# Designed miniproteins, single chains: the designs that were tried, part 84

Each design is a single chain, and the fold is of that chain. pLDDT is the mean over its residues in the fold that is shown.

## One batch from the design tools (miniprotein)

Design m2906
Fold by ESMFold2-Fast:
Structure m2906 (fold): chain A 96 residues (1-96)
Amino acid sequence: SKTEEVLKKYGKQEITSLGIAYDVLDKSKIKLINPKEITSKEDYEKAVKEGKYIAVELPDGKIYVFPLGLRPELFDEIKAEFPDGKIIAFDDIVEK
């Protein structure tokens, strides 16, 4: 996957208060493939079951990318950690 190459090259790893690792990227440097905004727990659970990547897009142009295999119950925890963030499901990341 091109996502893993992009995360190694541009990603800066951070951890949520619940110990979930994510990579911080600058959205201006990357393009998400087939991005879909997730507005409900049901859509989130469907996306993770379908093997989609999950990210949180922030108003400052940062995007926080979570690893594959997130647990379906994490939707509320992600929203609580990043209240100003937009949750996005996507297939891959490429460089702009």
Scores: mean pLDDT 82

Design m2907
Fold by ESMFold2-Fast:
Structure m2907 (fold): chain A 74 residues (1-74)
Amino acid sequence: AEPTFTREEIRQVVDELGLSPEEKAAVEEVVDSLGKDTYTWDDVVKIVHKLLEKGIPVETVARLVRALVARHQA
């Protein structure tokens, strides 16, 4: 099956990670910029690149990706 995430699922993962308000705002801005209702892993890769371009730490981005992987493999 092709794993997909809703914007709300991504928001829940961000909330669970306990990111700073600034990091959370950056994730929300990037996710909203894609203008989608559902996100594929290809979209997640695009989100990762945009977050790194915004100066979000690699460690924070890695935690987000790991949490998304865990959610779909549970």
Scores: mean pLDDT 79

Design m2908
Fold by ESMFold2-Fast:
Structure m2908 (fold): chain A 85 residues (1-85)
Amino acid sequence: EKEKLEEKFEEIVKKANEILDEVRSAVDAGEPMSREELEEKLKELEEARKELEEINKKLPSPEIERVIAQIDRLIEELKKLLESL
């Protein structure tokens, strides 16, 4: 069902944006996130990425590919932060 896949995509994008906003807000405020918090956000992003890949296989879209790329960059940033702790 195309509509359900589009709704699922919207939900995943919202989740990814919320995580991005939380991480960026903490960095901007100069408040370090805990290792546990970073690990939780990393897991959520990895799950979101996997779901987006499955949706993209069924409904290929440049928009979905762009969001996957954004999530990949955030995952890389979070992994670097974890390595610094």
Scores: mean pLDDT 76

Design m2909
Fold by ESMFold2-Fast:
Structure m2909 (fold): chain A 76 residues (1-76)
Amino acid sequence: SKGLELAKKLIEESFKLIEKAIEENSEELLKEAEKLFQEAYDLLKRVAPPEFDEELEKLKKEFEEKVEEAKKKLKE
């Protein structure tokens, strides 16, 4: 329960870091967002029941799409 809440908070923080990376025009912040998401995703996979595996894959794809959108905005 608490582990799941922590993982969700870290996921939310990783998405906020993407927005900050765009605002600050910082590739370094985008890399920090990717690292934080991976750590949070690994935690989430450990604490979430197996029935959530499909939802976790969807979350990962959504994050990856946001990162690609951010990379395009940072490029020019």
Scores: mean pLDDT 82

Design m2910
Fold by ESMFold2-Fast:
Structure m2910 (fold): chain A 70 residues (1-70)
Amino acid sequence: GPVNEAARAAAEAIEAGDEEAAIRALKQLHTAGNGSSGTASALGRLAELARERGLEKAAEVADQLMRESR
């Protein structure tokens, strides 16, 4: 579904070092998940992955979206 597709796109973009694509996919994941706990968990994991790969802006966006998950 859209949540799984967006999460996979974000992970692939992070692995590729494409920070702009990663941020786009993270925003899509947040929109598709509409505040679900599963989406918040996925955003947290993607933030850690982005930090591990040195994509600091993507990590910050993921953290912000996780906190905005209502």
Scores: mean pLDDT 83

Design m2911
Fold by ESMFold2-Fast:
Structure m2911 (fold): chain A 90 residues (1-90)
Amino acid sequence: SALDLALEMGKIFREAVEAGIRVEDLIELALKILEKEDPELAEIFAEAYKEPNLLDVAKALIEKGLSKEQLDKILEALREALEELKKKLE
């Protein structure tokens, strides 16, 4: 559901902020990671992220008809970006 997706994204964003990472830097790196595997999906995510809150971002992604596999790829790119940025802080 859109709520479940928003909660999963929100958890990653919270972990980033708690680690001292800017959300803009997290999104920029996640988009670069996603673009290497699926450039069309990266464009869809970038467009959806223009929405004012995570629930509306999640709704935009679901309205676009993305599969669970595509949504999972977005979440994986965000988590990979988070771990990469955390390593640079150590």
Scores: mean pLDDT 83

Design m2912
Fold by ESMFold2-Fast:
Structure m2912 (fold): chain A 63 residues (1-63)
Amino acid sequence: SKEKTIEGIEKGAEAYKEGKSDLEVFNILYELGIDGRTANEFLRLAKKYGPEEAKKILIEKIN
């Protein structure tokens, strides 16, 4: 669901803030039902803008 996708992105952002590796964050997102494309987009945005901004951008994109 949309709510579960948002929750997954929030959990991924928390893992990134905790210092998990890109691969660990990707796997967390994937196990929570976030597709590989969206998980990779999160990581790209998090590296550029930080995990909180990456989360906001992706949640807005979900509609």
Scores: mean pLDDT 85

Design m2913
Fold by ESMFold2-Fast:
Structure m2913 (fold): chain A 99 residues (1-99)
Amino acid sequence: MKKLVKATLPLPEPIDLSKVSSVEVEIYDKNGNLVAKLVNGRLVEEGPIKIDKAVVSLTRDRVEVLVLTENPEEIEKAKAKITFSDGSVLEAEGKLEVV
């Protein structure tokens, strides 16, 4: 049965969304292995654990990651990398939890 899994990744400081060039999200299993990679909300790499759908939302203070999968117990952590128009980078991470 497919389950919805959510991570809320708090940003260390508020950001200006108009200056964001890209958002990259990596999803990891309990052993620290890369499961999937999303660039600007699009799945670009998929590992052995299948992700049916994924949505990434960026707000001023957080990144929200929603994942639909049949293997919710297999995914544990999301890490986001936000690149700004000036080339600076901000990273955030959070735990994936079944909603």
Scores: mean pLDDT 81

Design m2914
Fold by ESMFold2-Fast:
Formats: C-alpha cells, structure tokens, sequence
Structure m2914 (fold): chain A 101 residues (1-101)
C-alpha cells in the first residue's frame, strides 16, 4: 500500500540519514522520491553520482518509487540529473521518456 511504502521510506531514511556508505546513497534518493521530497532526493543523488555508484537497478528503483507514490515530478528531476552526467544512460532515458509521454 502507499501508506506502507511511505512508512518504509521514512524508516529507511531515519536508519541511514547519517551514512557515509556510497552503496546506499541512491537508495536514499529513491526513498525521498517515494516521499515526494525533490530537494533531498537530488541531494542524495548528487552524492551517489559523485561516488560513481549509480546503475540500472537504482534507476529502476527510483522509477518504481515514483510509480507507486505518483511522484513522477521528483523522478523526472532525478532522471534529468542522471542524464546530465551520463547522457547515454539508456534506462534513465527510457524512464524519462515514459514520464514525459
């Protein structure tokens, strides 16, 4: 349910908000997408991009978070930022095209 998704996102953020492990930065961005928090989603995405840890699994998780929470506006901002650093990131491009259709 949407309520469970939001609760899971909030609990994940509370547990991981002070983490310095780059492996969870993209997961934190996904959690903030589920909550509709654009500024925080982009903040954690920047950390993940700087650490060069963003991959297709992360992009898919962000898309699913947006799909389940109806926060496509946040996911759009995230995917646009991914494509600024990686213009040929095929999965991010496909999801952004879907959101813009």
Amino acid sequence: SLEQLKKDAEEFIEKNKDSKDPRIYAELASAYVALGETEKALEWLDKALDANVVHGGHVRSIFLAALLSNHFDVAKAVFEKVLEKYPDFEEAKKYLEFINS
Scores: mean pLDDT 85

Design m2915
Fold by ESMFold2-Fast:
Structure m2915 (fold): chain A 68 residues (1-68)
Amino acid sequence: MKIITDKGVEIELPELPNGETKLTDDSPAKVYNLPDSVKKSDITIKADLEKGTATVTVKGYSVKGKIV
């Protein structure tokens, strides 16, 4: 699954569960358009699979995204 945020951050995951997922540095996620200072472990995803939407939080900053 892929998440695209309103800020242009893209996250690709082999599987995305409904609800909250906290990434780790070992997560099989590919993340694009993040600053070098941000690690995967700084990212939390809250997915709503029924609506096809997600909220991505990075170090306390939250942005809206769409599941594609």
Scores: mean pLDDT 80

Design m2916
Fold by ESMFold2-Fast:
Structure m2916 (fold): chain A 85 residues (1-85)
Amino acid sequence: KAEELAEKTAKELEELGYKLSEEDKKLILKVLEIAGEDAEEAAREIVEAIKEALERKLSESQITAVFIGAVLRAIGRVIDRELGF
């Protein structure tokens, strides 16, 4: 269930110190919906990327870029699967 996983992912990111906007939470939900069977892997990769960015003490804009990058990677994996790349 993508909604439950998205809520858990958002909570985990906030516990790490990354503040999510409502748009970020909706984006996470949409990405996990698109990921389907890969949703748990996508969620874990997003959390790991943000955790690494926070450990490196990146700026807010850099952490946002990392978040967007993780989202795009999750979507890219679905496209590769769908198109047979």
Scores: mean pLDDT 80

Design m2917
Fold by ESMFold2-Fast:
Structure m2917 (fold): chain A 85 residues (1-85)
Amino acid sequence: KPSFEEQKEKNLEGLKTTEPSDEGLENVLKSVKWIEEVTNGDFDKAVEYAAEKGGLEIPPEEELERGKLETEFTLEMTKEALEKK
């Protein structure tokens, strides 16, 4: 199974080759803002909330760190793309 570092590199490479639509970027930004609003910016609380509501097991610490990093990266790219267009 790929390591966190390998998955991160693949995600970054994929994002470099993908140009998302404006509507798609706005929807992603709204989703991130919703998470921030519900948790006051606490990603760990967002994961706990989703686990409780979905009946899911809380992921290992490494998976939580990856998810947070991916969310932050997606938000940054979404803002940049919307501001640039």
Scores: mean pLDDT 57

Design m2918
Fold by ESMFold2-Fast:
Structure m2918 (fold): chain A 68 residues (1-68)
Amino acid sequence: MEEELEKLKKAIENVLEKAKSLSDEEKQLYLGIALHEIEEARKKGLITEEQAKELKEYLKKEMEKILS
């Protein structure tokens, strides 16, 4: 669980880093893809429901900062 959570966190950070140089439309697309991956990991039992919620909230908050 901890290892899978760490891999997801690194993947999210990579998405956020790449998104900084993209258009706002592409940033929204990347946000959608990343949110979907977090939900799939939760459904597969790789992370807990609480961890998935926290990661989704973190991703949305960080993407909001990049969009502003």
Scores: mean pLDDT 79

Design m2919
Fold by ESMFold2-Fast:
Structure m2919 (fold): chain A 83 residues (1-83)
Amino acid sequence: SMELSKEIEKKKKEIDGLLKEFKAKMKAGDIASAQKILDQLDSIMKELQLLSQTASKADRQQIIEMESEIGVLRIALTVMKRS
């Protein structure tokens, strides 16, 4: 629905802000703060996955793309923590 698409767009903006903050923390070497931001991203993604069950194909594809981007950042943080 149009209302659901607007809610997904709002959460996308929240994710974009957190992604910028994550990159800043990673650049600063603040691994603990970067982990907290990933935990916040995971929380928002769980909400989006519930919404995806009634979302349009376009909205579902956008959610999948956001999940993939967060997955890449999780791998990067894991590599840094184990290095």
Scores: mean pLDDT 86

Design m2920
Fold by ESMFold2-Fast:
Structure m2920 (fold): chain A 61 residues (1-61)
Amino acid sequence: SMGDRLLRQIIDRIDRGDVDGARRLTQLAVQQGYLDEVRRAIMHARRLGQDDGLQAIRDAL
């Protein structure tokens, strides 16, 4: 689904340290109503201890 694609892209940006890319894709996901996917991306960032990535997602909300 498009939500699954967006989730994968957000996770990819987090994993490679692209904080701005993660924020922009999260904003798009929120605008499109993919809130469960955003929650999964938050859980992923927490698991990795990526505070900058987690903050980027929070700032997009």
Scores: mean pLDDT 82

Design m2921
Fold by ESMFold2-Fast:
Structure m2921 (fold): chain A 78 residues (1-78)
Amino acid sequence: MQEKIEQSKKKVKESYEKAKEELSKENPDTKGISESVIELSNASQELIDAYKEGGDEKKAQQAEKERQQILQELSKLG
């Protein structure tokens, strides 16, 4: 379980950085933004699911709150 959680954390970080980069471009491509946000949404959901499967509901709830905050932050940049 730990390995799956660490892989999911890395995927979330990479997806977040990619989405943020797409939104910060001078002339952002709406398709690129949409795809990046979907990737981040999916990656963060995988992390939440990994915590739930591991029985760590508190970390799952924290990850869900962080997911919502990140998605809101990206929506403010677009």
Scores: mean pLDDT 77

Design m2922
Fold by ESMFold2-Fast:
Structure m2922 (fold): chain A 69 residues (1-69)
Amino acid sequence: MIDRASRAAQRELVRQGYDPDRARRAGRIAARLISQGYSIVQAARYLVSQGYSWDMAMRAATAAGREMQ
């Protein structure tokens, strides 16, 4: 499940024009946090603390969350 959610988040970010390597890293972090029980907003706040923009963070967390419901 984590791999699928991670790939979904990465694909969404690449579709939105973000760098593929950065998208891959953000997607993995979002999928991991949501798999551990964090909400979409909590995962996004963590990504922002790691230097990702709020827009990129929310897109990654939302895409990962859809695959894990």
Scores: mean pLDDT 83

Design m2923
Fold by ESMFold2-Fast:
Structure m2923 (fold): chain A 65 residues (1-65)
Amino acid sequence: SVEVEAAKKAEEEGDGGAALAAAYEAMRNGDIQSAKEAAKYALKAAEKAGDKGGARLAEQMINSV
């Protein structure tokens, strides 16, 4: 989906916030599978950056979908 592609690009750019925003957009559209995949990219970005707060937010999003 376009949201998963956006989240993947955001993760490649080191922007976990943008990846998480893509997950929320997929969730708003009722695309639970894409929301979960996008949130996983947000988690990868946060873990790569050592951002514990961002990782927690991404994990909460994964658990919410």
Scores: mean pLDDT 79

Design m2924
Fold by ESMFold2-Fast:
Structure m2924 (fold): chain A 74 residues (1-74)
Amino acid sequence: ALEEAREHIVKGAEELNGSGEATREELAELEARLSEEDLRKVLAAYSEGLAFAAEHRGELKAAEHFRKAAEAAR
């Protein structure tokens, strides 16, 4: 579940022409700082926020990836 959430966040970032490597590094930093329970909550909330922002910008493919990330984190 957490690995699936990470991959969906990376794919969403790539759809926005972001760096998948940089995104993976940021996620690894969060994993080092948080318990698994807190990490799940943070990734779910963060991914929902990213999906909302992407939808508002018309980036529908990125929004789909971020919504899948939120569901996988739960």
Scores: mean pLDDT 81

Design m2925
Fold by ESMFold2-Fast:
Structure m2925 (fold): chain A 94 residues (1-94)
Amino acid sequence: SLAELRRAIEERLKRAEEESKKLIEEGTSGSSLSGEERADLLVEAYSLPARVYFEAAEELRRAGFPQEEVDALRARGEEYRAKAEAVRELAYKR
């Protein structure tokens, strides 16, 4: 059902955001990680929620949810994608 799909997606988004926060904390809370290892953690921290938001947006679109709800999830995914790309541009060859 649409209600079950919405609940499943909300739970997935919540878990992705929580995982992102854990990876950011791991990369910033006084670890002995190298600059490359820290960059890898930050790229993963932002890339994971970006992917989950884009997948969620597509699932809602296919299920016939309002375009405004779909666009909001895509916008959030793009914010995370942009953050991941910024880390890549600073740490890796473009």
Scores: mean pLDDT 83

Design m2926
Fold by ESMFold2-Fast:
Structure m2926 (fold): chain A 72 residues (1-72)
Amino acid sequence: SISDKLLAEAEKKIDELAKESKSIDELLSKFKELIKKVIEEMDKLNIPPLEQSKILARLLSILVEYELQMRK
């Protein structure tokens, strides 16, 4: 589905941002910009609200896992 493709692309982008970021603060700043773009794209594609919430929850869970890995 289009939602699956959007999620896969966003997950890949988060992985790239995590590898490029030197600190949790830098990762969080870059993630906020990514989320703004993802929300705009979901709205353009008329993805239903519940599906949008599921995608955002998944992306946030990935961010949390990276933040925990960086807080050694």
Scores: mean pLDDT 83

Design m2927
Fold by ESMFold2-Fast:
Structure m2927 (fold): chain A 83 residues (1-83)
Amino acid sequence: MKLSPEQQETIKKLQEIERKYSEKFYEALAAGDVERAKKIAEEMLEEIRKLIEENKSLSPELKELLLEGADYRLETAFAMADA
């Protein structure tokens, strides 16, 4: 699928959000702070959802796929924190 420049910028912003929160998430896991790690994962998902839903250049289908991906990332983060 070929993304528009606006869609590409949105994907780039999503990746920047994930990177920022992933660093904090792994720091919390290394410290053994499961509650903090889960909170970081939830905050990441909230920022991602807001960015996707407020973006007028994304098709409804693309928004659904991106939100599904974000939900999967949250499930994975919680599973890692609970391990």
Scores: mean pLDDT 76

Design m2928
Fold by ESMFold2-Fast:
Structure m2928 (fold): chain A 77 residues (1-77)
Amino acid sequence: VKVVLTFPDGRKVEIELKDSDTADDVISRMREAGVPDLAIGFFSALANIHRAVGIPLDAKKLAELARKGVEIAVSLS
């Protein structure tokens, strides 16, 4: 799954997710791509909440949570 993260300055960050990727793999890819720690923190929190309530974290859901983490971080900036 291909994820494009767009920032307010027009910068786009692209990460590629595999079906075997875990939340930790996504965190690593986001860090390597230069995603801000705040956005990664929100992604991590959302992934932990989903696990706690029994929602499966497939590549599509992980991609959705990565985008949401960036959106939340941007809204607070």
Scores: mean pLDDT 80

Design m2929
Fold by ESMFold2-Fast:
Structure m2929 (fold): chain A 69 residues (1-69)
Amino acid sequence: SMPDLSSWSLEEKAEYVKEWAEKKYGKPPGELDDSTRRAIVLEVLSSAGLRRLSDEEFEYILEYLKKVK
């Protein structure tokens, strides 16, 4: 089952999404296209019981993933 990420730090949320993406796709998320990274963030965080991210938090996680090569 997915953990509840609502109490986690922004960096911890980003790291969790990164590891999930690497397990699913078998490659660093920075090698995926932007639309795939956006879909991953939404899928993982919705599954983990997060009610809502701010636009700033969402963009932080996207930029974090983009830098993983």
Scores: mean pLDDT 77

Design m2930
Fold by ESMFold2-Fast:
Structure m2930 (fold): chain A 103 residues (1-103)
Amino acid sequence: ADADRAAGDAAIAKAKEYEAKGKEAEAAGDNEAATDYYVKAAQHYAEAGNYYYRAGDNAAAAEAYRKAADALERAADLSTDPARAAALREGAAVLRELADALA
């Protein structure tokens, strides 16, 4: 539906805002803040994937899930908590499997 596509586009815009904040925090050496922002970016990319899937756009959904996975991997690399890093990497793997199933 057009509404689902528009919601997906809005979620991508929010994801990019958090990704930019993550990059800024990372450049400042604030790895904890950068991790939190990249996790928020991943949440919005995953939501975009769900909306694009509902709209019938499997290619856009797959791309959004891959971007979410990339953001979670970046967050994991910057995390100072090994348990959090492991959970984030597992989340990224699940999102990549979802993307591959739609491609």
Scores: mean pLDDT 91

Design m2931
Fold by ESMFold2-Fast:
Parts: C-alpha cells; structure tokens; sequence
Structure m2931 (fold): chain A 55 residues (1-55)
C-alpha cells in the first residue's frame, strides 16, 4: 500500500489534474481506491473522491 508521503504526493498531482480534467482525476482516484487493500488507505481515498465529487 501507499506510504503517507506517496499518498500526499499523489493527492497533490491529482488535484492539479482535477483543474484540467475532473472526470479523469476522479477515475484515477477510484482505480487506486479499488486496488488498495489497506482499510485506512481505502477510507482516505474515498474521502478524497467524495470531496472532488462535491465540487
């Protein structure tokens, strides 16, 4: 699973992608969430997805 530093860097990258292509950024996050096996990381990714979907 992702380290805290890797997750932070990934969220920053996908936030920039969201500014240009929101659908693609959300799709990448959903793929990462589905591939994640750590329940804490799954919850963190779900929270980020929900945040972007509410924008």
Amino acid sequence: SLSDAELQALVQRLTELYKQNPEKAIAELEKLRDEETDPLRQRQLTAVINYFKEK
Scores: mean pLDDT 79

Design m2932
Fold by ESMFold2-Fast:
Structure m2932 (fold): chain A 94 residues (1-94)
Amino acid sequence: SVEEMVEEIRERLERLEAEGASFRTILEEFAALAAKGAYELKDDPEKMEEFLREVERLAEELAERRKWSEEQRAQLRAVLANIRTEGRTWSELA
């Protein structure tokens, strides 16, 4: 389910934070998990949109919790916007 996918991402992010992972490591792992989830939902555009909205919410919560810079927040938003664009392409091809 979308809820289970989002929870898995949340738990992975919390683990990375606990381990003291760098911004780059968290960004790359988050991007990989978000892209994987979007791809798994490519045959269900409505669930993909729900998943991507939840991922964007997690991203904003993470950025605030970590007190990331404006530049880091911009990088995170750009990566997620790219995943959303790719996800739409996958849905159109499915």
Scores: mean pLDDT 85

Design m2933
Fold by ESMFold2-Fast:
Structure m2933 (fold): chain A 67 residues (1-67)
Amino acid sequence: MQQVRQQVSDILSQGFEEGRLDEARQQAYQLIDQAEQQGLITPEQAQQMKQEVDRTVRLAREVRERN
């Protein structure tokens, strides 16, 4: 689980820096789905991670809108 969270965080950070938030969200979702399919995380953990991704992307867009 922690390794998957770290990879998701890295994807989102890179996407934010490069201005590719929608692509980063999609990549994070794919990683989460793959981890769930491989049994590395539970469906509940996958849903929690997707919710965190959506929140992070929303906040990042707010920052972009204000600048």
Scores: mean pLDDT 79

Design m2934
Fold by ESMFold2-Fast:
Structure m2934 (fold): chain A 80 residues (1-80)
Amino acid sequence: SPREVRLTSVEIVTGPDGQKEVVITLEVTDADGRVTTVVIRLPMPAGSSDEEMLRRAGEVLGRVLLAWLEDPDADPRDHA
């Protein structure tokens, strides 16, 4: 398992086509003390509220972190 997983930011950004996405930034410290920055981008349906987008992002983040804690060598993006 990673030594530490830190949520550093959650932002809602507007893409080039006007579609909104949630950008989640994580820092992961492994057992050897190496720090990796992981950025997850989640496209959201047009017309979604900011609250609904953040709720869905939280659900995806929860699944990614759970999979990561069960298999520390797994790429967290494969479970997003």
Scores: mean pLDDT 72

Design m2935
Fold by ESMFold2-Fast:
Structure m2935 (fold): chain A 120 residues (1-120)
Amino acid sequence: MTLKAERRVENGLLVTKVYDDDGTLVAVSVRRAQDGVGTITLELPPGARLFVGAPAGSTATVKILEGEAKATLIGARVETRDLKPGDTVTAGPGETILLENISEKPLKVEVTIEGAAAPL
């Protein structure tokens, strides 16, 4: 079975969306494509996952706008938290955020990445 992937640059961020055979969004990956500050809004269906990388020289922040998520910050520290609307999680250089929609409702998030683009 082949997963379908869609990639685009939006507000200086490289966004990769992965869909299953039924066309359901199962994963989103976000990283810096251009130097500076970029912000995007994403909607994740139930069970979908978001991966946000902060390579060396960048910082990434995810804010919950609507719904509930489980966030795992992976780096020099590893921590897991349940997040509600208004909550934020920040990744420093070299860290990654894994966000999972653990609810039966859509999860709406704001992703901001500031700093240097990841080298290709």
Scores: mean pLDDT 81

Design m2936
Fold by ESMFold2-Fast:
Structure m2936 (fold): chain A 58 residues (1-58)
Amino acid sequence: PAPSPQLLADLATDEEQYREFQALKEAGEIKTVTQEAALAIIEAGYDYIRARVEELLA
């Protein structure tokens, strides 16, 4: 089946967050990447990614 509009919107948001991450990394602001950062992404409404993150945390 075709991807839902919600899934496409979530992917677009993910790309934006990736670009922000790259900017912070280049500026030297990212000193530690933690599980808390992954949980914050889930809290931002990435329910589809939550299952993947939980598998990584298990």
Scores: mean pLDDT 56

Design m2937
Fold by ESMFold2-Fast:
Structure m2937 (fold): chain A 94 residues (1-94)
Amino acid sequence: DVRAAKLLLLTAELFELALAGRDEEFRALLLAGLEELGYLEQRAAFEALPEEELARLLAHAHEVARAEAAALTPEQRAELERALERARAILAAA
């Protein structure tokens, strides 16, 4: 539950940063989140990415986030917000 809550909140925050085009904040949050969740090999691989590849990955993440956001129904957006509120409550209680 706590790990699932952390993953959901991390994913949602990364999505918002990608939508806003905040590349530096996205990178910092992803690295911190991977470390906290124990994905140390993935974190090291991401840190080792050449700047050229990182830039392409961030541009792709931005495009995907915008497309996903445009495709969400009002009902799906409301369910996502409720899920995020529940996740925050779980972390506050843990």
Scores: mean pLDDT 80

Design m2938
Fold by ESMFold2-Fast:
Structure m2938 (fold): chain A 90 residues (1-90)
Amino acid sequence: SEAERLRASLTERQKKTVELFRNSDRNLIVAAMRRNIADLRAAEAAGVHPGRLQVLLGEMEVLLGMLGHDRTLRTLAEAEAALAAVEAEL
């Protein structure tokens, strides 16, 4: 029947959507982490106010929290190590 065919089609689309959503969420977070590291590197190289570095480190902590990691970051090196650990899980 048309209803059974539509139901099967919707189920397959729903499964693909859920899988893409899960993978996209992680990929979006990793992309945001990479941008944050680039901004941290640029800020450190430019000798910007320490408060800006703390804001960027705090943003990185939030992104890590979205992946289930509870970490405090104090330096660019710690933030780079955190990104490397996340990328190793991909």
Scores: mean pLDDT 75

Design m2939
Fold by ESMFold2-Fast:
Structure m2939 (fold): chain A 79 residues (1-79)
Amino acid sequence: SMEEIERARKEVREAAKEIVQAYKDLANGADPEEAQRRIDEAMRKIGEAVRKAAELNPQAADEIRREVVKAFSEALKLL
């Protein structure tokens, strides 16, 4: 459903923000092991949301994958 696709998009956006924040924290001296745990959990959430979206609408899943790539491109600007 469209509601489930929008939920998946929201989950991906929030998880991507967490990854960006973890990298910012890492750049400011946060513990690498803690940052890795946060990134791993956020990646797990992204994978689950993309999987659910793909079962409902493959085109929406492709758009969500592009949103993930854009979020990581923003995170790379910190390096």
Scores: mean pLDDT 81

Design m2940
Fold by ESMFold2-Fast:
Structure m2940 (fold): chain A 84 residues (1-84)
Amino acid sequence: GLSEKLKLEAGITYGIALISYGVGLLTKDYDFAIEQLKKQLEQLKKLLEEAKENGEEEAAEYIEEKIKELEELIEEVEKLKEQQ
C-alpha cells in the first residue's frame, strides 16, 4: 500500500544519505557530504508532505524520525568542516 511504498522510498533516501555521509567522512570532503545530505533531506520532506496529505500516520512518523537523524548528521558534518 501507500504506507509501505513511502517507508521504502524514505528508507532508500536515508540509505543514500548515509553512504554520502560515510564517503564525505572518509575522504574529508565535507562539502560533498553536506550537499548530498541536504538533497536527501529535501526528498524526505517531500515524502513527509505526501504521507501527511494522505493520512499515512505510521509512514509520517517513520519519515520524521529519518528527517531528524539527517538534520543531526548535517550539523555534525558542518561542525567538522568548521574545525578543518
Scores: mean pLDDT 90

